# Ledger of designs, part 95: designed miniproteins, single chains

Each design is a single chain, and the fold is of that chain. pLDDT is the mean over its residues in the fold that is shown.

## One batch from the design tools (miniprotein)

Design m3312
Fold by ESMFold2-Fast:
Structure m3312 (fold): chain A 88 residues (1-88)
Amino acid sequence: LDDTLIAQAILLLVQAAAAIANSQYDTAIALLKSALAIAKQISNAASKTTLLNAISALLNQLLAANPSKAAEVNALTAEISATIAAIN
C-alpha cells in the first residue's frame, strides 16, 4: 500500500536528516539506502519521483558535509537516476 510505504520512507528521511546533523554519516547512508528501497516499491509515479528527489537532496547535503563519502553518494545518485528513468 503506497500510503504506508510513503509514511515509512518519510520517517527514514527525517531520521537521515537528523543523522547528517549529528555527523553520523554512515547511519545517514544506511537510512537513505533503506528509503530508496522503499521508494522503488511505490506504484504511484508522482509519489515515487517526489521521494526519489527528496533522497537526492539529502545525499547532496551529506556530500557537502562529508566529501569523503563521495563514492557512496555518487553510487546512490546513479541508482536514483536509473530508477527515475525506469518510471517512464
Scores: mean pLDDT 86

Design m3313
Fold by ESMFold2-Fast:
Structure m3313 (fold): chain A 89 residues (1-89)
Amino acid sequence: MKGTVKEKLSENKFLVEGTSNGVPVTFTVTLDGNTLYIPTSGDVKVGDGVFLNGKLVGTVVEVGPGYAKAQLKDGVELKVGDVLEIKPL
């Protein structure tokens, strides 16, 4: 899954537009401290890398029905225009 941050909806919520398995998607991610919460339909796995502007910034640590949680490095922030990608390492 890959997308661009289009809007900051609140202090910790961001609107992302991109693609999941080649399908256009729009979704909201939540960054709470160093934990990134991502809605997903099963295209994300535990151990997948989280890349921000092509840089590895974290890994997926938990996947459940309709969601994934990733643990990010300290000091990672999201801003409008950032490219977020989640893919196998």
Scores: mean pLDDT 82

Design m3314
Fold by ESMFold2-Fast:
Structure m3314 (fold): chain A 120 residues (1-120)
Amino acid sequence: SEYEERLKEDPNDLRAYVELAIELTKQGKLEEAEEVLKKGLEVHPESIALKTLLAIVLALMGKYEEADKVLNEAAKLALEKVGVGEALRVIGAYEEVVLTKELTDSVEKTILEFVEIDLR
């Protein structure tokens, strides 16, 4: 994977953690996606993108109690760093995945926009 090679060269590459986790999630490799996201959060503990995607992956695995906890953390970070509109976008992305049971293209785009917020 291009993103696995990037993380070997730069373990601080936030976008590479997010993109790799998206790739793994689309492949149904949810446990591997969770591991990648948790490693990313060790380096970027206040990432809105990583926390939102982790909540999504946990929900796809049926771990709803853990997903809700991480979602609340992501929404709080979005509220503190940006405002109520971004907190609602975090909740909306999660809700779309819960309703569709898949990582949609619209949710993927929203997560990548959260990466840009995290890198400000």
Scores: mean pLDDT 91

Design m3315
Fold by ESMFold2-Fast:
Structure m3315 (fold): chain A 68 residues (1-68)
Amino acid sequence: MEAIRAATGLPVVTTSEDATALIASNPDLRRLVLVGKGSAALLRVDEKGVVHLERLYDIEDGELVEVM
């Protein structure tokens, strides 16, 4: 968690509900990280507020390994 925040400089959330709440509270937010079990998704918010998967990472030994 802290390693992901340090590596990306972006907000980190663990649920889709938290992601939605963060975007609603911060309309200038364009990217965030959603962390799951052993993985992290870099999400992009477009000009219409639609959320897209930009990159997917595996979490290995506290490091992000890009999968797609």
Scores: mean pLDDT 72

Design m3316
Fold by ESMFold2-Fast:
Structure m3316 (fold): chain A 87 residues (1-87)
Amino acid sequence: MELLEKAIELAREMVKESETEEEQLRFKEIIELLEQLKTLDPNSEEFKEILNYLIKELEYLVETSKNPKVQELAKEAKELLEEVKKK
């Protein structure tokens, strides 16, 4: 669960870096899904589906974001979630 809390902290930093309302809403949705993962059984199908969705979303941000700090934060958060997936 500490890995999820670190990912939430990184996503909160991404919200601070957001320059548009659309980006802010997207990053807040990532935070909400990460908070939801903390409440779910790690062996549940719902946990796996949300985790895989978040990894894909963070990968998209690493590839497409014009803000280098958002790319850096998204990459670090993605690596934490990939570590959660291995457990």
Scores: mean pLDDT 84

Design m3317
Fold by ESMFold2-Fast:
Structure m3317 (fold): chain A 60 residues (1-60)
Amino acid sequence: MVYNEEDRNKLLEGLQELIKKENDPNYQQLLDAYKNNDQDALARANRALAGESPELLPPL
């Protein structure tokens, strides 16, 4: 799928709403990285969000 400025703007709007609802600094960092076109910050924020997901653990 090819993305354009419209798709990117919708993604940024979605991230802003998610930040307001979740108040999660990782989403804020991801939004900031997109706005500043900071490739390093973007990679870090993306990994942090993926790493926050609970790992599949054995049953309690």
Scores: mean pLDDT 61

Design m3318
Fold by ESMFold2-Fast:
Structure m3318 (fold): chain A 84 residues (1-84)
Amino acid sequence: MKKAIIVAAQSSQGRTLIVTHVFDEDGRPIGTEVEQLESDDVQSIEDAILKRKKELEEQGVEIEGIYALGPNENLKKAVEKVKK
């Protein structure tokens, strides 16, 4: 089964990114997708993560983890809401 991780991240330029890494059954990376958000509020980040998760699950990809990387507290808050 293909696996993915979703990372809500902030670039060094302060842009909010949703980064998806997809791996094959052997853990080999087969794709990376980056979505840049115009908004950095908790709700916009949460909605983007949930949409990406749903799209991947509908494609038969298992979500191994969802993570927040960067100094923006809204990234952590959005990831926490998705895990609830």
Scores: mean pLDDT 82

Design m3319
Fold by ESMFold2-Fast:
Structure m3319 (fold): chain A 64 residues (1-64)
Amino acid sequence: SLMEKIEKIVREVMERLRGEPLGTIAREIAKEVIKLGESLGVPDSEQLTLAGLAVQRVADELAA
């Protein structure tokens, strides 16, 4: 599903960029999620919403 692909992006980017500044991690996650949404024909506003949800997932992982 789309959400499973987004969760995979979050996990893979957090693993790859471990120890990097939060802004670098958040930017890369947003970029990858927008790229995925664009490839699937998702409208621009929904791409941004999905990127926001992915960044919120990073916040949840760091708080756990």
Scores: mean pLDDT 86

Design m3320
Fold by ESMFold2-Fast:
Structure m3320 (fold): chain A 66 residues (1-66)
Amino acid sequence: MLKELLKKLAEALLAGDAEAAAKYAREIFTKVGGASEAFAERFAKQIAALSEEERKALGEGILKKL
């Protein structure tokens, strides 16, 4: 489950789909972290705010760990 969500997050980041990346980041955070809703939302916004270079580097890094 988590591995599949990480793969989807990485694919969204590599495709430049900030909305999908934020969605998957929120889902991962909710399932693994027990974090507050506010923190999950803030984290998703941070993922969406990444530059193209940062998004691509993060996506590649995640895929290498799968």
Scores: mean pLDDT 73

Design m3321
Fold by ESMFold2-Fast:
Structure m3321 (fold): chain A 84 residues (1-84)
Amino acid sequence: MEDVLLRVAAIGRVLREHAPDTPEAREKIQRAVAKIAKLALENPDLSLEELVRHAAEMLGLDLPIDKLVEEARKRYEELKAQRA
């Protein structure tokens, strides 16, 4: 469970870094993060890459998925290290 939430948190951080700091953008990201959190909890076998793809689709992001996955992986490892 904690690992799933860390992956979702990492994705949320990457999405915020690529979005304008507006209330509208924050609300869209919060909705996307909530949806992938539910998806990940219901489907624990989903990879970080699959969760990133779902979030990107929900936000209509025309960005390289591979780059978003790499950034999310880096954020995930940073968050995991902070709890070790």
Scores: mean pLDDT 77

Design m3322
Fold by ESMFold2-Fast:
Structure m3322 (fold): chain A 71 residues (1-71)
Amino acid sequence: GPIEEVGRRIEELLREAGLPEEEARRLAKDFADSVRAGDPFRAGAAAVLALQEAGHEEGAREVARLTRESI
């Protein structure tokens, strides 16, 4: 569904930025779970920060937008 699709996109962006597969999957799962719980902000911020630290500014902006659209 839409939440699973967004989670997969976030995982792809994190992997593209060079994060380990396990960490990327964890961050993406945390985001999807947080969206289902009605509070995507904390997990969304964590994914944005991870992408910024890895130098993937475009990915960070996309995740921020996806987080905002999930509210």
Scores: mean pLDDT 81

Design m3323
Fold by ESMFold2-Fast:
Structure m3323 (fold): chain A 80 residues (1-80)
Amino acid sequence: MKLREAIELAEKAREKAKDPEETIKLAREAAELLRQVPELQGHAEALERAVELLKEDPEEGAETLRYISSAVAYVAEKLL
């Protein structure tokens, strides 16, 4: 259940990539939920790094966020 919520938050963060404030909030919430899933610990850390990258390079950060969100969804589909 927390895994599906984390995926939803990560996908919303990806959709709101042009709104940095909303994207950062959603990505952080997703990362916190993903940390509770052992298989997704690395993805949680990657999301936090993508948030920092978004502040320094919005274009690269948005691309990284989209990639991580897609990877999380893919892994979650196999775990669910």
Scores: mean pLDDT 70

Design m3324
Fold by ESMFold2-Fast:
Structure m3324 (fold): chain A 75 residues (1-75)
Amino acid sequence: SYVEINSPEDVEALLEEAIAELLANHTPEEVADDLAVLPSLAPLAERLRAERTEEAVREALREYARMLIAKYEAA
């Protein structure tokens, strides 16, 4: 189902769902490889490659998502 993106809270909820679905179907290495195709995401991809557990990868992705939400709020 589609969810309307009207607030930072909606964005965070969709990102949590996307992170959960992504890591349910992909390894951290696969996620890092996909992100590495974009130069702007290379630092995140390197962090994901360094993390060896799904929980640490989830936290890295959440931290990145919260940073993007903070930039949205600051604009």
Scores: mean pLDDT 69

Design m3325
Fold by ESMFold2-Fast:
Parts: structure tokens; sequence; C-alpha cells
Structure m3325 (fold): chain A 80 residues (1-80)
């Protein structure tokens, strides 16, 4: 089903995001915050795709990368 396809994509994106954050963010609390914020955006977008009947792994990954980049820039700005 499209719901199962979406779940599999979200599990892959979640795992990849966790590994990326381990290398990019040393603080475990900041890592969890960024992870939760990025995944909230990704999940909202995936639900929108499911309603439209067009679940795309490439589009979900692009949204995840865009959201991660925004969160990392905000994190860096607060450290300056």
Amino acid sequence: SMQEKMKEILEKVSKELEEQLKSLVEDPEERELIFNRVMSIVEAYAISMLIDGDVSEEDIKAVAESALNRELEEHKSKLK
C-alpha cells in the first residue's frame, strides 16, 4: 500500500538523518532537537503526498535535506 511505502521511506530517512547528525552535531540534546524538528517537517510533507496519492522517495529526501540545512544554519548562528 502507499501507507507502507511511505513508512519504509520515513524509516530510511530517519536512520540516515540519525547517522548524519552524529557526525555533524556533538551535543546529544541538540541532535535530538534537530532530529525531531526535521522529522516533523518530513512527516507533514509525506502525509500531504499520501493524500495526493503520489509518494516519492526522492521528494521526501529533498525535503529532509532542505530542513536539515535550515536547522544546521540556525544552530550555527546561535553558537556565534
Scores: mean pLDDT 82

Design m3326
Fold by ESMFold2-Fast:
Structure m3326 (fold): chain A 78 residues (1-78)
Amino acid sequence: EIDKKAKEIQELINKRKLSNDEVNLLLAKLVNEEIKKNKGKPVDIEKFQKELADKLIEILNSSEEEQKKVIEEAKKEE
């Protein structure tokens, strides 16, 4: 299941021509948001990974404008 989502993400990244830096910024933002959301609560790693994969797929399937907005927000948080 996670492997299937990872493959889908990689395919979308290639299709969208995203750089490794852009992908890392998106992942860092999503990870940080999920950590903040679960602060003080135990985290199921498998569920966490699935939620991150789903959010990333959603962003990659959104418009280019929405993708740029998320990347810009991620840059400001670094």
Scores: mean pLDDT 70

Design m3327
Fold by ESMFold2-Fast:
Structure m3327 (fold): chain A 86 residues (1-86)
Amino acid sequence: SDEEVKEIGELVARFVKEVEEIVKELIENPSEEEKKFVEQKLEDFRAEVSELWNVKKASLEEIREWAEKKLEEFKKEIEELKKSRS
């Protein structure tokens, strides 16, 4: 439904905002390589959400659970990226 498509869009927007905030808090003056890494991960996330919704016909609940797990994984990757700068 149109309402479900809107919820998917809001889920993606929320994920992007949360990732951007994590990056701002953990990485001061990110390099071009670090920025590209984050942008690539966000693009991969959008593609995976699209595949889950449009191809695999996953439910909103399944996508939300998957996205929450993905955010925790991404946070750990950003923390590892920060450690590599130290």
Scores: mean pLDDT 82

Design m3328
Fold by ESMFold2-Fast:
Structure m3328 (fold): chain A 81 residues (1-81)
Amino acid sequence: SSDEILEEFERRMLALLGEALRAERLQSPAATIALLDRIRAELDALFAEVAPQLTPEQRARAAAARDGFLAWLDERRAQAA
């Protein structure tokens, strides 16, 4: 169901966030930026994969969650630069 797809999207987003948080430790600024850019690309690919399978309301919710994560990534990237 689209509810199961939305839950899987949220779960996979949390896994990406966990990866970002673990990898921030002990990295050079260049390595941190490269990782954050990769996670951004993976998040965009994940959203592109699931968005067509969601209702408009679920897609809006998923987009809001993605936008929050992207804002966090942008802040971390700025701090690493």
Scores: mean pLDDT 83

Design m3329
Fold by ESMFold2-Fast:
Structure m3329 (fold): chain A 64 residues (1-64)
Amino acid sequence: SAEEKKKELEETIKIIGDGFQVMTDQERKALAAGLPGREAIEISMDAFNKVIKEKLEELKKKFS
């Protein structure tokens, strides 16, 4: 239904927000640990991608 599509979109937006939060937290932790900026970015991007992928797969199962 249109309402279910709207809910799926709203949950997707929340997942993206959660991904940015994890990305920011992981970058800060890596930099605080003394890792080079490039490695901190790689770690944060990997964490972002993992969270987004896992949460979107869960969302697909919920709205399937």
Scores: mean pLDDT 84

Design m3330
Fold by ESMFold2-Fast:
Order: structure tokens, then C-alpha cells, then sequence
Structure m3330 (fold): chain A 74 residues (1-74)
């Protein structure tokens, strides 16, 4: 569960950096980032994405941590 939160933060940081660098993030690039992080954790990309969403919805602290990670990378 701690690994999922850290993975979520890494994912939003990578998305923010890509958006800052290229001015946009395509659906394919977003999927590649999620797949890369999921592979590093040994889990399926869809399962990782679902777990991050569920943690954010169930915890304002987790949602804020993800938002802070995104803003920090921008």
C-alpha cells in the first residue's frame, strides 16, 4: 500500500514533467508511464491505476499528496 502511494506520486510527477517538456501528454504516453511503473512493482497497469484511484477517493491525505507531487514537478 505504501508502494502504491509512492507509485502514484511517481506517475503524476512523470506526467507533469512530460507535459512541461512537450506541452501535452498523449493517451499512449500516459499508458506507457503507468505500464512502466506497474512493471517495476510487478503488478498489472490497470490494477495499479485502480488502486491509486481508490486510495485517493478514500483518503484526502493521499489525494493531497498526489496533487502536491504533480504541482512540485510542474
Amino acid sequence: KEKVIEAGKEMVRELAKLEKRNGYVSSEEEEEIVEKIAKELGVEARELADRIVQLGLSSEEVAQALLDAYEEAM
Scores: mean pLDDT 76

Design m3331
Fold by ESMFold2-Fast:
Structure m3331 (fold): chain A 88 residues (1-88)
Amino acid sequence: DLLKKELQASRQAFQDSWQRALDLANSLSDKDEFIALGDKALLDILYLPQFYEYAKNSKEKETGLQFAEAVTEALANQAKAYHLENLL
């Protein structure tokens, strides 16, 4: 079943991108705040612009922006997985 394989791939890609974000957080002085903002963005995409503004103002802004990018990738895969689940 092609749809089931695509769903598994999207779920795995979500897990991989979120784990990459968590690994990046270990290099951030304010990692708990980044994780909390990432969790909020994963629950509601409307929090994503505020998260990018926070990342731009972080002490480690390059790593912070990489974290925000990984969360954005996780959001895209989560949305794809949700769409595929609704088709099954």
Scores: mean pLDDT 84

Design m3332
Fold by ESMFold2-Fast:
Structure m3332 (fold): chain A 60 residues (1-60)
Amino acid sequence: SDKKLDEIQEFMAELVEAYYKGKEEMVELLKKRGLDVSELLDAKTTEEINEILQKALDKK
């Protein structure tokens, strides 16, 4: 139903906002520790985030 779709869209917007706030902070903290994960800012899925983090850790 349209009402359920509107509720899902609002919930998704909240998740995206919270995700981006946490992601930016995480990238800055990792940069200070010597891990360049700027690609995380462009990541859109959990799978992409996990791959980028794994790749950065494997290079240490």
Scores: mean pLDDT 64

Design m3333
Fold by ESMFold2-Fast:
Structure m3333 (fold): chain A 86 residues (1-86)
Amino acid sequence: SKSQILNEAQQLIDRLPPSVQLEGQKIFSDFKSLLEEGVLTDSDQEYALTLLQKAAEASNDEEALKKLIDLDIYLGVLSLKHAVLR
């Protein structure tokens, strides 16, 4: 369910290093918006959660930020594709 996925994503955001929490919250907002609009496939949702998990488990702030940037780019591409193909 969408609520289960959002709860899982929120828990991963809460585990991020303090230095990247604001960036994580912004990305969570974008993820939530796309999920609620029905843009994200099951595979997109799994990939987003995988990147958030990697960010939460990163050995340092730089590696956490890299995973968040990868996710931000991924969600941006999906948003653009949805806008163009709709």
Scores: mean pLDDT 89

Design m3334
Fold by ESMFold2-Fast:
Order: sequence, then structure tokens, then C-alpha cells
Structure m3334 (fold): chain A 85 residues (1-85)
Amino acid sequence: SLDEGRRQVANEIRGIGAELTGLVGPEVGEKAFQAADLILTDPSKLDEAVRLLEESIEAAEKASKKLGEKGRETLERARRLGEEL
């Protein structure tokens, strides 16, 4: 069975991916969805999952130089999760 904490983190990253898809576009959110999948399916690739999340954050910032409050909040949550993984 999957660890509850790991499932909760993956669900939060999926939420971030959905929000980034709405704010910027699907290609940016796709990296976050890939990160969430790796956290659940391959514990040996946690470093890769963190890198994918960081790439999603960087792509969102580069694609949109002016984010609303919600966009800034989403990026802050993504950064905190990446730092904790």
C-alpha cells in the first residue's frame, strides 16, 4: 500500500499542475503531473520528481511575467513542496 503522506503530497502536486495548466497552459502543468506520478510509482526517482516540479515552476514564471495572486500562491506552494521532498 502507498504511504498516506506520500499520497497527500502527490495530490497537492496534481492540484498545482491543474492550476498551472489553467494559468499558463497544459505543457507547464504536465511536468507537475509527471512529478506526482513518480512520487507514487517509483520511490527511487524522487530526485527526478523534484526536478520536474522545479522545471514546471520555472516554465510557469518564464511564460508569465505577471501572475495574479492565485498564480503567485500556486508557485509558492510548489516551491515549498519541492524543498520538503
Scores: mean pLDDT 77

Design m3335
Fold by ESMFold2-Fast:
Structure m3335 (fold): chain A 98 residues (1-98)
Amino acid sequence: MTVEEAKERLKKALALAETNENIQNVKFALWVPADKAWEEAWMEVLGVPREVIERRKELFEKYGNEPLEPELARELIENASEAEKKAAHAQIALVANS
């Protein structure tokens, strides 16, 4: 996937996320860009810093295959920036619609 293709897919996913009332917020903190092109799309379209992307990858490696404890999930949600929330919700909406 090219960076331009990833940007277009992210824009479409953002529109889907805005209408999806069933997005599971508890999982948003575990979502990471699917590849390098998606990483660049998150940074350029939503202004997500690279440090944040690396932190999310670390969380996904540690917790991606396990249910998150509710307390940890709540802390991750409360401390997430608006850009992180939009990016994660967009990916969740895209996966839920596929």
Scores: mean pLDDT 63

Design m3336
Fold by ESMFold2-Fast:
Structure m3336 (fold): chain A 77 residues (1-77)
Amino acid sequence: GRVEEAVRLLERGGFPETAREFREAVEKVRDGKASRLEAEIWLGLALLVSGVGSVVGNTDAKEGADLIAEVLEELLA
């Protein structure tokens, strides 16, 4: 799915720990174990990683973070 693809992209981009943390965050939100504020913070962090990836030319990190942001935005809607 999109989360598995995002994790592969983030790992390929050199961020395996960030990939793990974003996967855990999405699972926590899906399971109803994260507050709305926690989910919004994780969305903000994904958007930050996407922005940094764009600036430094790390397209894998950008694309992986964009997929995490897309999933979190859908879960928050």
Scores: mean pLDDT 90

Design m3337
Fold by ESMFold2-Fast:
Order: sequence, then structure tokens, then C-alpha cells
Structure m3337 (fold): chain A 72 residues (1-72)
Amino acid sequence: DDLVFDDNTTLTVRELLEIGKILGISDEKVLEVLKKYGVDSFLLNITLKQLAEHLGVSVSQVRNALQEIAKK
């Protein structure tokens, strides 16, 4: 919806690994995202849709994981 929704999410490697932990996905599978999209200054730019498809989860699950990280 029309909230602070970004087409792209900027994530550190550590934040990406935390998303994987929250979603119950292995570090190995999460790191495949870094190989495909690369990083710029240790930051990964990726859409929520691309991340969800790569991890085999829904976009809603990725959003929930991001909210959980923001709480920590």
C-alpha cells in the first residue's frame, strides 16, 4: 500500500543474514543473493520481490522480517 514502501531495499550483509534467520533460511541460500546482485560498499540493493523469490518466501514474509530487524 501507499506507505513508506520502496521498490529497492538497501541491506548490509549482516541484515541479509538476519532476514534469513527470521525466515528459517540457511546462510548459504541467503549468500547466493549477494553473488547474483552484488554489493556496493557492503550494501546490497534489491527489491522485496526479488529477495522473496530468491529465498522462496512471500513478499509479506520479507516485510515481516524487516520489521523484526527494525525492532532489534
Scores: mean pLDDT 70

Design m3338
Fold by ESMFold2-Fast:
Structure m3338 (fold): chain A 99 residues (1-99)
Amino acid sequence: MIELKMSGGGEIKANSSIEISAEISKGPIFEIRWFKAPKDAEPGAKGMKYIGSQKAESESIAYFKLSNLKANESYKIYRQAISEKGIFWDDGIDINAIN
């Protein structure tokens, strides 16, 4: 089983930036891809947008910076792990930009 843990998110002030992290505890993982999705969307749902990727290494932490958050914007960030055994999605993290 691929184990991914994301941290960060929640209620974030508009026009600010946050750094979210992904802890990679078990490989072999080749790449982590980051996706923005509508609030309450499932992994792979319509409207999911690719926003970046990083080469993954076992026992490493990947960081992704979200910036210029708009007031009253709510969405999920999902990770997709690309491995020799296939493609795996995480449970996502909620982002809520407050005024």
Scores: mean pLDDT 69

Design m3339
Fold by ESMFold2-Fast:
Structure m3339 (fold): chain A 92 residues (1-92)
Amino acid sequence: SEAERQAAIDTILAQAQALLTEAQKLADKLKAQGKDDAAKQVLEVGVEATQRLIAIAAQAYNGMDPQEALAQAQKVVDEAKKKIDEIVKKAE
């Protein structure tokens, strides 16, 4: 339904906002520790994932199945969190 489509779009956009906010807070903490390269990499992952999530939301608006859109969005979030965790563990 259109209501289910709108709910999926709203959920994906909320995931994008939350991920970008978390990445920015983490980058700020890394900068405070003198880890500027790690901070930059965390922000780059957050921005890239946010762009991918916005694209998925746009596809949902244009007729992609809402459940498929939510599944694709979750994979983007999980991949971004894994990349951020790897950057933090390697922190130079």
Scores: mean pLDDT 91

Design m3340
Fold by ESMFold2-Fast:
Structure m3340 (fold): chain A 92 residues (1-92)
Amino acid sequence: SNEEKAEKLAEEAEEAYEAGDYEKAAELFREAAKLLTGNKKVLALMGVAESYKKLGDYDKAIAALEEALKIKPDSEILKKELEKLKEEKKKK
């Protein structure tokens, strides 16, 4: 199923993230997100954002959280993470 494929991609993304390969992690989380909907897609998009944040690519991290917020517009956690990333971008 698409969900099983996405779970494998997310596992590979986590492995890449743990290894410090944040470009690969972002790519794999993005591929997982394409196969998912709802809350699981939000979690994969958060993985994309965290990976780009580690790379200092705040624009791509912000874009991923904005995509997640379109799925969960009332999510307080996504709004707070997005605000935090915007503040971090201003410092760099």
Scores: mean pLDDT 88

Design m3341
Fold by ESMFold2-Fast:
Structure m3341 (fold): chain A 76 residues (1-76)
Amino acid sequence: MTVGEALALLQSMDLAEINALAAEAGVPAITLLELAAYMQAHMDTVGDMPLEDYLATLPLSEEQRRAILAALRRRA
């Protein structure tokens, strides 16, 4: 899954779906909203990047990165 694919998935979700994804990933819903905003701001440079490689550049714990990646891949 690319960053662009992950952003498209997040942007297709309503607030209830974002809350469910956040609960499954073990992160606050605001973390996913901030992630989507950062992805959108940098799409021209990171859109084609593998999601796992992009998440590794962010100030997230290894546990948070793995949980977010797994939860998004489940919905892809």
Scores: mean pLDDT 81

Design m3342
Fold by ESMFold2-Fast:
Structure m3342 (fold): chain A 78 residues (1-78)
Amino acid sequence: KIEEEKKILEEMLNTPDPAKQAELERKFTEIDLEISKEIKAKAKDHVEQMKLIDEYTEKNKEVIELRRKVREQRAKAA
């Protein structure tokens, strides 16, 4: 779920421990895969599937921004 992804990314921004960052990354990936499965299951055809993906992307703008911040923070820490 989008809200769960946001919480995981926010926790990753606040976590300096590489082991915990790896665990949070795994949880994020699992939720992202679950969302993809739900979109595919709900779509009756390819056109509807593309529409649902676009809607998800628009609603997911905050998650995309948080993901960018996580990458930037890791790059600076390296």
Scores: mean pLDDT 72

Design m3343
Fold by ESMFold2-Fast:
Structure m3343 (fold): chain A 85 residues (1-85)
Amino acid sequence: SAMEELMERATEILSELVYARKKGEMTPEQKKILEIIEEMKELREKKNYASLAELLGISVATLRRMSPGQLTALIIVKAEEIAKG
């Protein structure tokens, strides 16, 4: 399913970031991914759902219907997409 694929991709991205951090060898793109993840996490913590939904490319209604795990996965995947251009 699309959701299963999203969760798998998010896990792959997160695992690669953790591995690179452990080695102390993060690429500029990996650093940018983390910066974008932190920006989206801050919007989520502040409950700024309008700005978060805009960055994720979804409606606020769609965002509000997502589980916490689904939203976390989408943040990770979208951060990689934005960082790569």
Scores: mean pLDDT 88

Design m3344
Fold by ESMFold2-Fast:
Structure m3344 (fold): chain A 101 residues (1-101)
Amino acid sequence: MKKAEEGATKAAEASKRLYGNDLGVQIGAGLAAAFGHALGDTGPEGSREMGKAAEIYAKKAGGSDEAAQLMRNSARTAQAGGDSFAIGGELGARYLENLGG
């Protein structure tokens, strides 16, 4: 749990720099919720829900279809392995940092 929260916090901090406080917190919370659901659900349904939540929040941030697909793929990668959740959070933070460049 703590690794997932740290990843989501980093993503929220990066989002705040790019989009401002309210939207940044919403994106970070969305990623945390999506990854939390995936951690609880080990099946395809959890992976699908995680991907959709990440896609929705990326698009709400004004991201392109490519940006939304990248977030969805990161969420799917996080589901694939036992500790991939933390890796997915780091990838999400990296993606948000690059989006601001």
Scores: mean pLDDT 53

Design m3345
Fold by ESMFold2-Fast:
Structure m3345 (fold): chain A 107 residues (1-107)
Amino acid sequence: HMEEVERFVELARRILEAMKKSDEEAYKETVRALREFAASDPELQKRVDEAEKDPEKGIELLSELGARFINLVREAAPERGDELTRLVAEAMVKAIEALKNYEKKKK
């Protein structure tokens, strides 16, 4: 489960880096990061595919991943929970904002 925590942290870092770009670029890089994160999980890959087609499903997926991460950190890394939770929460909030902005401009 520490390996899973590290994968979430890597996902968060990639999302935060993407947020330095335009909303469209941030959206594309967020989807790409999610695909890499989901590479070994077929159910998660399907949800990433749905998120790419529908930003609302992307928001739902990011919210669920955030909740999953909080539970995982409580079990695996409680001593650094606040630091890691803040990093991932910031990334998820910014990713959700980018998805909403992309949807607003495109549709």
Scores: mean pLDDT 73

Design m3346
Fold by ESMFold2-Fast:
Structure m3346 (fold): chain A 88 residues (1-88)
Amino acid sequence: ELERLRRIAQELLAVEEVTDEEVERAIEIGREYAEELGVLEKLTEEDLLLLGIGELAAEALRELAEENPDKFASGEEILERVRELLRE
């Protein structure tokens, strides 16, 4: 099951390797978001992973825009920042 979640994370982040800690962090972020929406108990771990990565992608875009408002962030830069946020 963890291997399946790792494969999904690898595809979403367009990377070759993802650690168990990165997957667990994404699920934790998704869980926090789902709790705010009042739907936590209705979602699977896969659903929480998808929500967590989506939330991190939105946050990465905001951070990159704030750090350098005169530069257009590439998709690669956004995904790299998502990985940095997962390691925090």
Scores: mean pLDDT 77

